Designed miniproteins, single chains, continued (4). Designs and how they scored, part 16

Each design is a single chain, and the fold is of that chain. pLDDT is the mean over its residues in the fold that is shown.

## One batch from the design tools (miniprotein)

Design m12525
Fold by ESMFold2-Fast:
Structure m12525 (fold): chain A 68 residues (1-68)
Amino acid sequence: SPVGALIPDSAIREAAARKGISPEELKARLAEAMAAEGGTATYVPGRGVLVTAPTPEALQRAYDRVFA
């Protein structure tokens, strides 16, 4: 079954800072990683990025690629 999660703006900013990139660049990488796994990433102003994937395993692979 498809799964979804919200990655909050605070987590995006913290990950971007740790990687030495902008939050905008991290969001672009997340969108690319999610698309590669057959999922989506949609920015929700004031909240974060809503991600969806066809399986939990697909979501985890995309997440690890961006946030590892």
Scores: mean pLDDT 86

Design m12526
Fold by ESMFold2-Fast:
Structure m12526 (fold): chain A 99 residues (1-99)
Amino acid sequence: AASPEELLEKLREMAEEYKKEEKYKEMGEILEELVKALEEGAPEEEIKKLIEKLRELLLEVAREEAASLSDEAEKEALLQGAENAAKAVEIVARYVKKA
């Protein structure tokens, strides 16, 4: 299994990649705030607020992208992908917080 330090580094890499594209910049900034909060040992309520904000932004961006697609299955896959990504970040954050 990946170490907490390796998982935090992967979340930082994701934040940097998101920040490279204007449409994902806000998601990258929130993900960067989440990484900082996890490193600084912020309270669980602060971590949960950042995770929920990231989930809302992920779904908003996915819906905007889905609106440009003509295929219903591609739209559903994109929205499901965003929800799965948010859940993955939450699982990683809980694991890092416990370690």
Scores: mean pLDDT 80

Design m12527
Fold by ESMFold2-Fast:
Structure m12527 (fold): chain A 72 residues (1-72)
Amino acid sequence: GAAELVAEAERLLAELEEIARRLKDPVIQKVALHEIAEMRRELERHRDDEAALRELIGRLKRAISSLRKFEE
């Protein structure tokens, strides 16, 4: 249900934040942290919307994959 999707989104957001904190480029880090804050706001707006939560989870997984390319 929605609660399990919220928990998964929170886990992915935490993982994405850890990756962002390890970024060496301050410009990329600032952009990443801004995008993460936007995704946290989307989670708060859609806690009871399973379709929106599944979309957010997909975006979070793609964001993690993209951001890992900038880790050194």
Scores: mean pLDDT 85

Design m12528
Fold by ESMFold2-Fast:
Structure m12528 (fold): chain A 82 residues (1-82)
Amino acid sequence: VDPLKAAENNRAMGEVYLERGDYERAAASYIQAGDWYAKAGDLDKAIEMYEQAIEVLEKAGLDTSNARKRLEEVKAQKRAAE
C-alpha cells in the first residue's frame, strides 16, 4: 500500500462527497486522508486535511471533537519530530 496514494484517493473522495452535500462522509474522507498523510510522513498535509474536515463539520453543525483530537495528535507528532 502506498500511503501517499491512499491519502490522495481519500482527499478526492472527500471532495466528491462535499459536492454531493454529504458533509458527514466528506469530513470522514478528509480525516482518512489526514491519517494516510501522517503515515506517509507529510504532517503538514495531515494538518491541512484535519482542518478541512473541521471546517466542513462546523459549517454543517456537526460534532468536531474527533477531527480536533486528530489535529492535536498530529501537531504533537510534528513537535516531537523537530
Scores: mean pLDDT 86

Design m12529
Fold by ESMFold2-Fast:
Structure m12529 (fold): chain A 79 residues (1-79)
Amino acid sequence: GPVTLTPRQTEVLYWLAQGKTNKEIGDILDLQETTVSSHRKKIAKALNVDPKDAVALRVAAAEWLTDPENRAKAEQLVA
């Protein structure tokens, strides 16, 4: 079935797909770096990828955004 993410996880996923670090995402979203790291682990689990594989996670995030509905949701949240 379709992977459902929380609004905050969707925002983190959007910037993760752009290649941003935990610190950069924290600065963009006004979150602690540790909070971003926690969201990344939850996103990895939801996307069924190894949270230790940063490349696989970025690829999975980019693939999730190829769905027009997922992309529209993410873009609305980061606007």
Scores: mean pLDDT 84

Design m12530
Fold by ESMFold2-Fast:
Structure m12530 (fold): chain A 100 residues (1-100)
Amino acid sequence: DLLSKEQIEKVLKAIASTMEFTDEQIELFKEFFDYLIENPELSFVEAREYLRKLAKEKGLTDEQIAALETLLDFLFSIRRLYGVEEAKKAYELILEELKK
């Protein structure tokens, strides 16, 4: 089941309505998702704690961290329901929407 661009755009617009995504957030998210692909055995809880640690080390705000956690939850939901391949497609679409 392919997740539509419309569904991804709706989620991104909901997050973006409360904050702006920086280049640093995009790069952090890319680095983190690459790590998740290399470590498919990571649970959501382990992945979230690693994201929080990495984001705090890079000086992101609590609001920026919350937005990235929302994207992480969304991608884990896609992976759980539709598998790793569809999660990768959703990740690529998210990156395209975040690049302005």
Scores: mean pLDDT 69

Design m12531
Fold by ESMFold2-Fast:
Structure m12531 (fold): chain A 70 residues (1-70)
Amino acid sequence: NPVVLIDDLEKELKIKVDDADRKALVNSSSVVEFNKQFAAMLEHLNLDAAKKDRAAQIRGEKFAEIAKSF
């Protein structure tokens, strides 16, 4: 579930995902599109290395649930 992933990222990293990036992730029609939009979101957030690594881990942990949403 992309919404749960975004909410967990915002809570754990203490950041706010841009509405445009949030919509791009939620409206992704495929796993490939989702991964592309997720990478773009990380670039826009300007995170330090530790937060980027944690964001990637959170995505990985939720990947099976995200894949089921397509």
Scores: mean pLDDT 75

Design m12532
Fold by ESMFold2-Fast:
Structure m12532 (fold): chain A 82 residues (1-82)
Amino acid sequence: SEIRKEVQKETADAIRIIGYGIDMELIARKRGDEELLKKIREATRILIKNRDVKTAERILELTRKNPEKALEEIEKLIKKEK
């Protein structure tokens, strides 16, 4: 069934974004960065709503390599959603 495949894909994409959000939160917590943690949570909600797996992957990679630049990209994402 085509509709079943679509639902399965949507569920898989949401689970992936949730996983990326958890990984980002763990990085923020390890750094003691409460502002980054708060904004990661907000960005994760937006990414789930938009089902944007690719942007979630990119932001996670930035959070690992350069948390300061990740914060800037997260803030841009939040501003666009308002």
Scores: mean pLDDT 87

Design m12533
Fold by ESMFold2-Fast:
Structure m12533 (fold): chain A 94 residues (1-94)
Amino acid sequence: MEYERRLEEYLRRYRRLADDILEAMENPLENPELTKEVAERIQKDPELRQMALDALKVQRSLADKNLPEEEALKIIRDVIYRKAEELARKKAEA
């Protein structure tokens, strides 16, 4: 009961953060203030920094394959959402 409510709260919070991170990565010039805020959050939080680094590693591994940008972004998006869910579950258990 308590765990389920806590998990739902963290899943909502980290999903929103994942959406902001993806928006900053895909359209950094669309909203420069959001991009700046996301970068500051990532620098301050070591777990968010690790999530961003994991996404960048995936992006680099795809660079040599000359994938269409849309396909590469879809893979990166899936990685970020998965990592956000893992982090939310970890926080809910603590």
Scores: mean pLDDT 75

Design m12534
Fold by ESMFold2-Fast:
Structure m12534 (fold): chain A 71 residues (1-71)
Amino acid sequence: SPEEERERRVQEVRREMMRQANDVYDEYQAKAATASPEEQAELTREYLQRMQELASQYNAEVARIDAEYAE
């Protein structure tokens, strides 16, 4: 059904977002482990920005999928 196909596509986007979020976190953690206090503050800001961008991309993709199934 169209509803089942929509849910499948949303779940695929969600899995991809989670994968990218884990990659971003791992990169952040690795860099933070050897960073100075000043660099740690900058890395934290960058991490939060990247996570916000991923959330925005996820929301936009879900909205796009929803629009394709709207009557």
Scores: mean pLDDT 86

Design m12535
Fold by ESMFold2-Fast:
Structure m12535 (fold): chain A 101 residues (1-101)
Amino acid sequence: STETIESLVNTYLNKANSSTSFATKFNDLAIAADIAIKSGNTSLIKQVLDALDSYISKTTDPGEEFMLLWLKELVRKEAGIPKPSLSEKKAKVESLAEEIL
């Protein structure tokens, strides 16, 4: 039986979520990322990026954070997603400051 690409990505994301070892979690996330990128499916790529962002926000280990950020940048680069520029980040901060002040 042929497993669908979407089902396979979800299987590895679920394995990552259930993993108590960072090494296993990272390997499962990397496999999910590779499958999503090779599929060319923008929804699956976004799902992997959202999962990475969730893990980055929850980690307290600098080494784990660095590895997750590295994988996120690799996914963005391979998917052709541009890195936000410093000027774009500054404009967003200034816009938020105007709304608060």
Scores: mean pLDDT 79

Design m12536
Fold by ESMFold2-Fast:
Structure m12536 (fold): chain A 58 residues (1-58)
Amino acid sequence: MEEELARLLAEMRTLSVEEAEALMRETLQKYHEQGVPEEEQLRLMRALLREIDRLRRA
C-alpha cells in the first residue's frame, strides 16, 4: 500500500488538476472492485485529495 500510494502521489505531481481527479476516481473504483478494505480506501482518498488541493493552490 505505502509504495503504491507513493507512486500515485508522484504521478499526480506530473498531472493537471483534472487528470489527477480522474486518476483518483479510477484508482478508487479499481480498489472498490478488488475488495480492498474501506479503511484503506478512505486513507488513499484522503492522501490523494490533499495532493489535488496542493496542485490547485500551486
Scores: mean pLDDT 79

Design m12537
Fold by ESMFold2-Fast:
Order: structure tokens, then C-alpha cells, then sequence
Structure m12537 (fold): chain A 72 residues (1-72)
């Protein structure tokens, strides 16, 4: 299960890089590499990606920050 979530999030990060959002993509990759992913962290990261794709940059950053705090 854990590896499936990592693969899904890596694909989302790669998609964001292609769309020009390298900073958000690198933050997602950093969390995946350095922390153990709980269901809560995965959900927060997915919401960050979703808000970014919807043009809600402020909400995307807020969820990314919350995911990092939960991962610590």
C-alpha cells in the first residue's frame, strides 16, 4: 500500500513539473523521500496537488505545509 501511494504522488509531482510548478513538485518529492507516509499525509498531499491544478495556489501551499507538519 505504501509504495502504491508513493508511485501515485511521484506521478502527480512529475505532472506538476511539466505544468511549470517545479517548486511544489520538489516539496512533494522531499516529503516522500524523507518521511514515512501515513494515510493522513497522503490525503493532505493529494489535496495540495488538486488545489494547485484548480488554480488555488494559496490553498495548495497551506495543505503542503500541513502535510509536512504531519509528516514530522
Amino acid sequence: MKEKYKEELRKMAEELKKEGDEATALQIEYIIKNYELSEEVVELLKKAVEYRKQGEGGLALEYLKKALEEAK
Scores: mean pLDDT 76

Design m12538
Fold by ESMFold2-Fast:
Structure m12538 (fold): chain A 98 residues (1-98)
Amino acid sequence: MEETLKQLEEAKRYLERALEAIDDPEKAAELLKQAFEHLSKAGGLSTDIEVRNLLNLAAQYAYLGRKALEDGNVEKAKEYAKKALEYVEKAIELAKKL
C-alpha cells in the first residue's frame, strides 16, 4: 500500500495543478495525462477491490477531462478533473486505512 499511496499522492498533485492551469488548455491536458499515468501505476500496484474501483473512476474522469480540453470545453474539463480529484482523495483515505 505504501507504493500505491505514493502514486495516488502524485496523481492528486497533478490533478490539483491541472485545475490551477485549467485556463491554459495545453498545459492542463499535459498535467491530466501525467495524473492518468500515476493512476495507472497505482492500479497496477493495488490489490484492494474498493481502491481499484475508485482508481478506475478517477482515471476515467481524468481521461474525459483531457478529451474535453481537446474539444475546447474548458468548463466540462474542469468538472471532470474535479471529479477525478474527489475519487483520488477517497482512494488515498481508504488506502491509508489498509
Scores: mean pLDDT 86

Design m12539
Fold by ESMFold2-Fast:
Structure m12539 (fold): chain A 113 residues (1-113)
Amino acid sequence: LIKEALKLVDELIKLLEELKKLVEPLGLSELVDKMIELNEKIKELLEKGTKEDLKESLKLLQELNGLLIEIEAEIEEKKDELSEEEWKKIKELLERIKKLLSEIAELVEKLLE
């Protein structure tokens, strides 16, 4: 379970790096950098794997979800600055990011049972 969660966190970091490139022209790179930093902290906590570290990782996952909601709103507001193809690619990345966040949280919750 921990190794599975770590693999999903690594995948999430890669998707966030791809998102950062797409939203750089929109001036949203700093928000994505904060999300990447939170993911790196979550990874460190999962690698330690104590009950306290796992509880802390859930709190950081909630903060990450908050930043995801914020960046989605910012991108939606600036969608007219994007091409049809860029908008579609960003929407697909955001949906994949949401799915990974949900899967990571579910695995961490199972580890706390």
Scores: mean pLDDT 86

Design m12540
Fold by ESMFold2-Fast:
Structure m12540 (fold): chain A 75 residues (1-75)
Amino acid sequence: DELVEKKKQEIEEALKEVEANKNDPIKFTKAAMRALGVLSEVWLLARQSKDPEVKEKLEKLADEGIKRLNEILKK
């Protein structure tokens, strides 16, 4: 639960940074790459989780984060 909340905050921060840098192409690209890295790490953590409930929550968190990042990148 605390782990899931911490990872949710990390994803929110990364995505917020992407949105904040929309007007700076270089910073936007760096922020987007960082967000993708954070999301990839959350997916890896989900695969390694022994608790099925925690694993499911982390997988959903990463999936939703990827969808949100993709939507930002379409703009």
Scores: mean pLDDT 82

Design m12541
Fold by ESMFold2-Fast:
Structure m12541 (fold): chain A 80 residues (1-80)
Amino acid sequence: MIAQKLDENIKTEEQLEKLKKYAEEKLPEFEELTANNDVDDPESRERQIAFLREVYLKYIEILEAPEEVREEVDRIAEKL
């Protein structure tokens, strides 16, 4: 699971704080996507997938996670 792989890469309190800051920054954007998008609309679904991929890639960047975690995120995004 992505969450477990990301958690394994949290090595410092600084990384955890950066993740919290990023989550807080992205919360309004996530709320906008979920409030204004129809789940049956292909375009809305594509935007949601793109947002999730962006969020996970940023988490990988902050955690300095291995390349394999990034590849796993890309594979999951393709299946959504």
Scores: mean pLDDT 65

Design m12542
Fold by ESMFold2-Fast:
Structure m12542 (fold): chain A 85 residues (1-85)
Amino acid sequence: ALGAELAATVPVEELLARVRERTTAELRRILGESEEPPEELVRLAEELRPKVAGGPADALALAVIEEATERAVAAVRAGAEAALA
């Protein structure tokens, strides 16, 4: 199976680190270039807004990128664990 072959060839933590890095870069690009970010990211921003109230102007964008990246990494980890079980 492709998942098992990838897990054997690349350590899972190294794979997850690459997923985190690429996801962070992609989210930064979307939020930096898009005048109309996806609704899911807008909802996440509203959830995080009270936690960064009174912070610098970029604090909300950074919080959204971090939270969305962590959720993506967690989903990939769960998928890998399910494929190995």
Scores: mean pLDDT 70

Design m12543
Fold by ESMFold2-Fast:
Structure m12543 (fold): chain A 72 residues (1-72)
Amino acid sequence: MDERQEFWEKHLEEIEEALSEAEAAGDFDAAIERAIALAKEYGDEATAEYLEKLRRIRREGASLEEARELAK
């Protein structure tokens, strides 16, 4: 249990960095889809829900920074 949580705490930071880079490159939708799929694969429903909210808010026109605040 703890090893999976530690994995996600570490990799969530990397995912958030990758999403910021993907937004700048215009590949945000592809990057967020991969992140959601990976979270679901590992059974981390909380991270998957956060990322799904983030994607939805971004698709509705909010900036990535606004989406991060609203998805919390």
Scores: mean pLDDT 72

Design m12544
Fold by ESMFold2-Fast:
Structure m12544 (fold): chain A 75 residues (1-75)
Amino acid sequence: DSDQLRRRLELGRDSARRQGQDDVARLLDEGIRAIDTHPNGTQVARLLQQAARYLALGDRDRARQYIDRARRIRR
């Protein structure tokens, strides 16, 4: 459900911004935009949501893997 996913991404972005996690907030914002602008936007958004979760945990390597997968689908 793309509407439910959008709401979860919006809540996560707001939380990340309040906590000063600008990079996490940017990934979630990119996911929200993908839902509206790309044929596979929901899949891209799910991957960016996972990337944001790992980035928030400090796991940059795993976050990068999810970002790379999202960008391959988007292109």
Scores: mean pLDDT 85

Design m12545
Fold by ESMFold2-Fast:
Structure m12545 (fold): chain A 62 residues (1-62)
Amino acid sequence: MEREQRAQGLRAMLESLRADFESDGGDANKMRELYDRVTALLDRGDIEGAEQELLDFYESMK
C-alpha cells in the first residue's frame, strides 16, 4: 500500500538522520527520543506527523 511505502521511506530517512547525528557527536538520548516519537506516530498511522518530526529534527541539526 502507498502508506506502507511512505512509512518505509520515513524509516530509511530516520536511519540516515541517526547516522548523521552520531557522526556529528550528537546526544544519543536526543536521537532515541526522536526514534521513539517517529515510531509511535508511524504505528498509529500518522504519516504526516512522523514526517514533520523528522523535518523539525533535521532543521535542529543545522
Scores: mean pLDDT 74

Design m12546
Fold by ESMFold2-Fast:
Structure m12546 (fold): chain A 63 residues (1-63)
Amino acid sequence: MSAKEAAEKAVEALEAGDRATALGYAGQAIKTGEGVEKVKEGGTALVDHNDVEKALELLREAK
């Protein structure tokens, strides 16, 4: 799965209120987002900081 695809699916899950699914995709976006700073930062905001709003903003910008 590409970093962009993982970011897109994480945003979809967050918008649907499915946080558990969003955390899974955010973790994958961090791993595959090497070279895509906003994807990595957005994934980290959700996984490490529990910041849903910032994660949505950053992951949407990466989309």
Scores: mean pLDDT 73

Design m12547
Fold by ESMFold2-Fast:
Structure m12547 (fold): chain A 77 residues (1-77)
Amino acid sequence: EVVLSPEAQAQLAQLQAQMAQVVSQLAQDPAGSLQQLRALYDQGTAILLAEITDPALRELVEAQHAKILAKIDALLA
């Protein structure tokens, strides 16, 4: 179980709202929207890693982040 600080929870909620707004723009600007999503995923991962001390969970978060970025980068190619 990972208990995030109230500050981290608020930051992640704001980030999720920003991601939803960017996703709503994918049809109009796919490349620009994907670049913004990439940056928002980087921010989300940084927030999670600041709160997680368990090495196995940190490795899992980093691995999932790398997979998401690889998918976005493939769509931008």
Scores: mean pLDDT 82

Design m12548
Fold by ESMFold2-Fast:
Structure m12548 (fold): chain A 85 residues (1-85)
Amino acid sequence: STDDLMKQIRDLILETQKKIDEAQKLLDDPNASKEEIQEKIDEIKELVKKLEELAKQLPTGQRGQVLLIIDEFRKIIDYLESELK
């Protein structure tokens, strides 16, 4: 159902947000390795890919809102990757 799909999307959004917070904390930690931060970025990328696949299954009216959230997550990924350089 659309409600079950929206629940899965909401849960993935929350999980993605948690992983972003973890990646930001690692960036702020002078003892964290680039490898640890990259691993967290890769986890975020996988979650965003899952969100994109679920969003494709949504009715057009609900899809647009989720795609805006996905776009914001992609911008955050770009930011995190830029900070590793």
Scores: mean pLDDT 88

Design m12549
Fold by ESMFold2-Fast:
Structure m12549 (fold): chain A 64 residues (1-64)
Amino acid sequence: SAAEIQQQIMELMKEMLRLIGDTEHQILLASPEEQKKIEEEYKKQIAQKQKQIAALEAQLNAAQ
């Protein structure tokens, strides 16, 4: 249902906010070399979640 899709989008957005906070904390304590690796992994995870949100939004729009 549309409500279930909206809840899934909301949960993915919350996960992204948690990842942002966790990543910022890790970067603060990391060396420059470690920071680059952390940023690369972070970008990968965020891109995956954004792709999932886009797919869910497409399903929501198609259902309306």
Scores: mean pLDDT 85

Design m12550
Fold by ESMFold2-Fast:
Structure m12550 (fold): chain A 83 residues (1-83)
Amino acid sequence: SLDVHLRILEHELRELKEIDPRAIEIIKDYLEGKISKEEAAELLSKRTGLSLRQARGLLDSVEALYKEDPEKVFKMLEELEKE
């Protein structure tokens, strides 16, 4: 279900934010088409210690959920950014 997957993603993104608060901004920029998937994956890897494979997988998961409900995903990202 979307709600279960969003909850899992929110938990993972919260952990990444604790490592580097710019992780959420990078993901938002990718979803808005401001940066490429390759650029976003490289930035996430560099800042959070994720491998490039893990970063690409995370971006694929975020994008899939964003395509299903862009408003709900973006609101979640904005709330995480405020914390």
Scores: mean pLDDT 88

Design m12551
Fold by ESMFold2-Fast:
Structure m12551 (fold): chain A 85 residues (1-85)
Amino acid sequence: SMAREKAIEAAEKAAEAAEKGDEKEAQRYLNLAKSYASTLSEEEQREVAEYVERLAVRHLLAGKEKAAAVLAEFSRYVQELIDSK
């Protein structure tokens, strides 16, 4: 869905901002990603959580620790949304 794509795009932009040291922009995009993720079905939330978790691992392997941390935080948030249903 478009909301799924926007959640992932916002999460990736949050990760990029965090890696550049722009903590304010990272938080803006992270909040936007969380907002989109909260509108998704449980199935799409599971898909987003799994995708972003794998993306976090890839960033970590590339030495982008701040990007990986933001993506891991977002994945955990989405998993908590699933667990609250």
Scores: mean pLDDT 88

Design m12552
Fold by ESMFold2-Fast:
Structure m12552 (fold): chain A 96 residues (1-96)
Amino acid sequence: LVEELVERSNIPPELKERAIELAKRIHDALVKAGVPEENAAIIATAVSQAYLLDGPETALRAARAVLAHLVNEGKITPEQAEKALRAVEEILREEA
């Protein structure tokens, strides 16, 4: 799922391999935090694209916005969203 979403994204071809690797790491972390697998794949792809094109601040804003939306829809708890956001922050810090 993540690989297919990255291939359909606006990520430049030369960055797609790195985007797939990053998105897989983010996806795994989001699922472990309690985010549903399909939502995690979409978030992981969007965050990876934002990070590679615009940097970590844009990526974290995107993650925070989508996680807040999932909480408002009752799909995850505020605690799960906080855990997920921290995991994304750690992964992006390691990429820098």
Scores: mean pLDDT 82

Design m12553
Fold by ESMFold2-Fast:
Structure m12553 (fold): chain A 98 residues (1-98)
Amino acid sequence: SRLEELIALLKSPDVETRVEAVRAIGELPDEDVRRAAPALTEAALDPDPRVRRAVAEAARKKADIPEVLPAAQAALLDPDPEVAIQGALAVMAVVASL
């Protein structure tokens, strides 16, 4: 499925491919995002801050899905200030949806 292909791309050696995979997952229907939530939480720990920021932005966009909260929380605690800001916004959006 497209979801399985995108989850596989999160393990690509190319950073831009991983960023695009996160963004594409964030554009999927809510049920697919819920199923991808563990993979997004893992991507929130990616070595490149561009990927971690994309995860925070995707979690904020899909804030109505409570399963994205762990990914948002990981981003909130990120040492990169731009990632941490996006993570804080994502956590606030998810909590407001509960």
Scores: mean pLDDT 90

Design m12554
Fold by ESMFold2-Fast:
Structure m12554 (fold): chain A 65 residues (1-65)
Amino acid sequence: SEEQIAEAAARLEEEGAKVAKELAEYFGQTGASVTVERLDENKLKVTIKAGLITLTFTVDVTAYL
């Protein structure tokens, strides 16, 4: 549902921000950010950036229902 994907996006953004900060601190990088983008009804794209480090992955929210 729309509500479930919105909740999933919010949680991924919150946890992603923590991961980005930890990666930046661990690798001595400046700048930490996370973006969550809706791709379709069930899929979210998560991009975590920590300086020169970029991690991108896709989450299918139906896997968690």
Scores: mean pLDDT 79

Design m12555
Fold by ESMFold2-Fast:
Structure m12555 (fold): chain A 71 residues (1-71)
Amino acid sequence: MPTLRERLEALAEEFGLSVETVERIFGAVQRDPEPSDAEIAALARELGLSPEKVREVARRVREALAEHAAS
């Protein structure tokens, strides 16, 4: 079964991002599973991404966390 890290690596490849970028979004989701629009906007500025893309990655990270917790 894939580890949490392997799931984050797969997301990085899928979205064309670095693993570091996905891990930064993962850290935010770990603190708050439903980040506010303000937090999403702050992450987007930090990472040089659109807020829309950050929201999509955050959603997929939350799904991966739920699947990992169920395993």
Scores: mean pLDDT 79

Design m12556
Fold by ESMFold2-Fast:
Structure m12556 (fold): chain A 90 residues (1-90)
Amino acid sequence: ATEERIRAAVRRLAERYGVSPAVQESAIEFLLDLVRGAEELKKRAEEAGMSEEEKKEIEEKLAEALAELQRAVEAGELSPEEAELVRLVL
């Protein structure tokens, strides 16, 4: 469900803004990695019987992952255009 929604959203944005297939594929791959990481952390928190404070720490780590996305742009691992696509789909 989440993966299908991300793919559909990226395709719609690509059609609307004339984004190349290569940029579209890079954006989808990056978004799927982010979603999988977030879901895995949530599942571990639930199974470990985490407190509300520990769940907040996971949300903070997700925010750090979004900051790392910005850093990846600055490091040249992602173009600003690719990062903007990712931000719009999130």
Scores: mean pLDDT 68

Design m12557
Fold by ESMFold2-Fast:
Structure m12557 (fold): chain A 83 residues (1-83)
Amino acid sequence: MLSEEQKEKLLKILENFIKATEKVSPEAAEVAREAKKMIEAGEPFEKVMDFLNRKIAEEKDIRSQIDLGTLQTLMQMELVVEK
């Protein structure tokens, strides 16, 4: 389960990504909006990452695929798994 601080940081990453990609990689921006809704709804981080992995695998536009891969990496780097 994500802490409140982790959730806020992830939402900020997603907001910045959406703003950066909405005009250049609209498919990537749409996937990021869906991931943002999942986090806001309290979905487990593992479920959000699984969703992104599926969307990246299904993506046919190379730029959107690369942009989504970058988003996935940024989100993973933000989290520290604590006991």
Scores: mean pLDDT 80

Design m12558
Fold by ESMFold2-Fast:
Structure m12558 (fold): chain A 98 residues (1-98)
Amino acid sequence: SAEELAKRATKTIIALAKQGKVEEAERVAGVLAVELVSMTGDVEEARKIMDKVVDEVAKEVGKEIGDKVRKAMEEALRAYETGEPTGDPRIDAALAHA
């Protein structure tokens, strides 16, 4: 289920990036990171799935966007681990329900 969620979200992230909606792609990636860690219950397992997402994004839309997606996901995981909000209302809503 987590792998299938990641696969679907990756397609959405790539589609948004191709439309120039990079900030929205970053939000989707941040929400995905919270959902993955919530579903797996394991930060390291979530990170392995995130690595696959970032690699696929970088292959399709380039390293610069892949790096931005990775940063958004890592910031969301840090917020999950520390309990500190990211400042993005959609990511922070996902954190509240994690």
Scores: mean pLDDT 85

Design m12559
Fold by ESMFold2-Fast:
Structure m12559 (fold): chain A 89 residues (1-89)
Amino acid sequence: MEKVEVLDYSGFDDLDELIARVDELLAQGKKVIVGATELIPELEAYVKERGGKIIRSIEDFKPSDAKLYLVVAEGPELLKLMEYLKNYL
């Protein structure tokens, strides 16, 4: 069973710490879900460079072999999308 790790961008002091943690988890063979309340251009570029998926709604999620997911939504919808992905992956 692949382990899925969920990270909230607001729990990190800066983007570099988040990126370092994601790289560590991906190197361990884990799938990673990152939640953010806004789309940060540097984070979007990082995710795309690693073949990750950006999810803004449930309709954006399609079956894929991606190991990295960036969920961008406001308020309670962010938590709902992250839980949905965690249960699906």
Scores: mean pLDDT 78

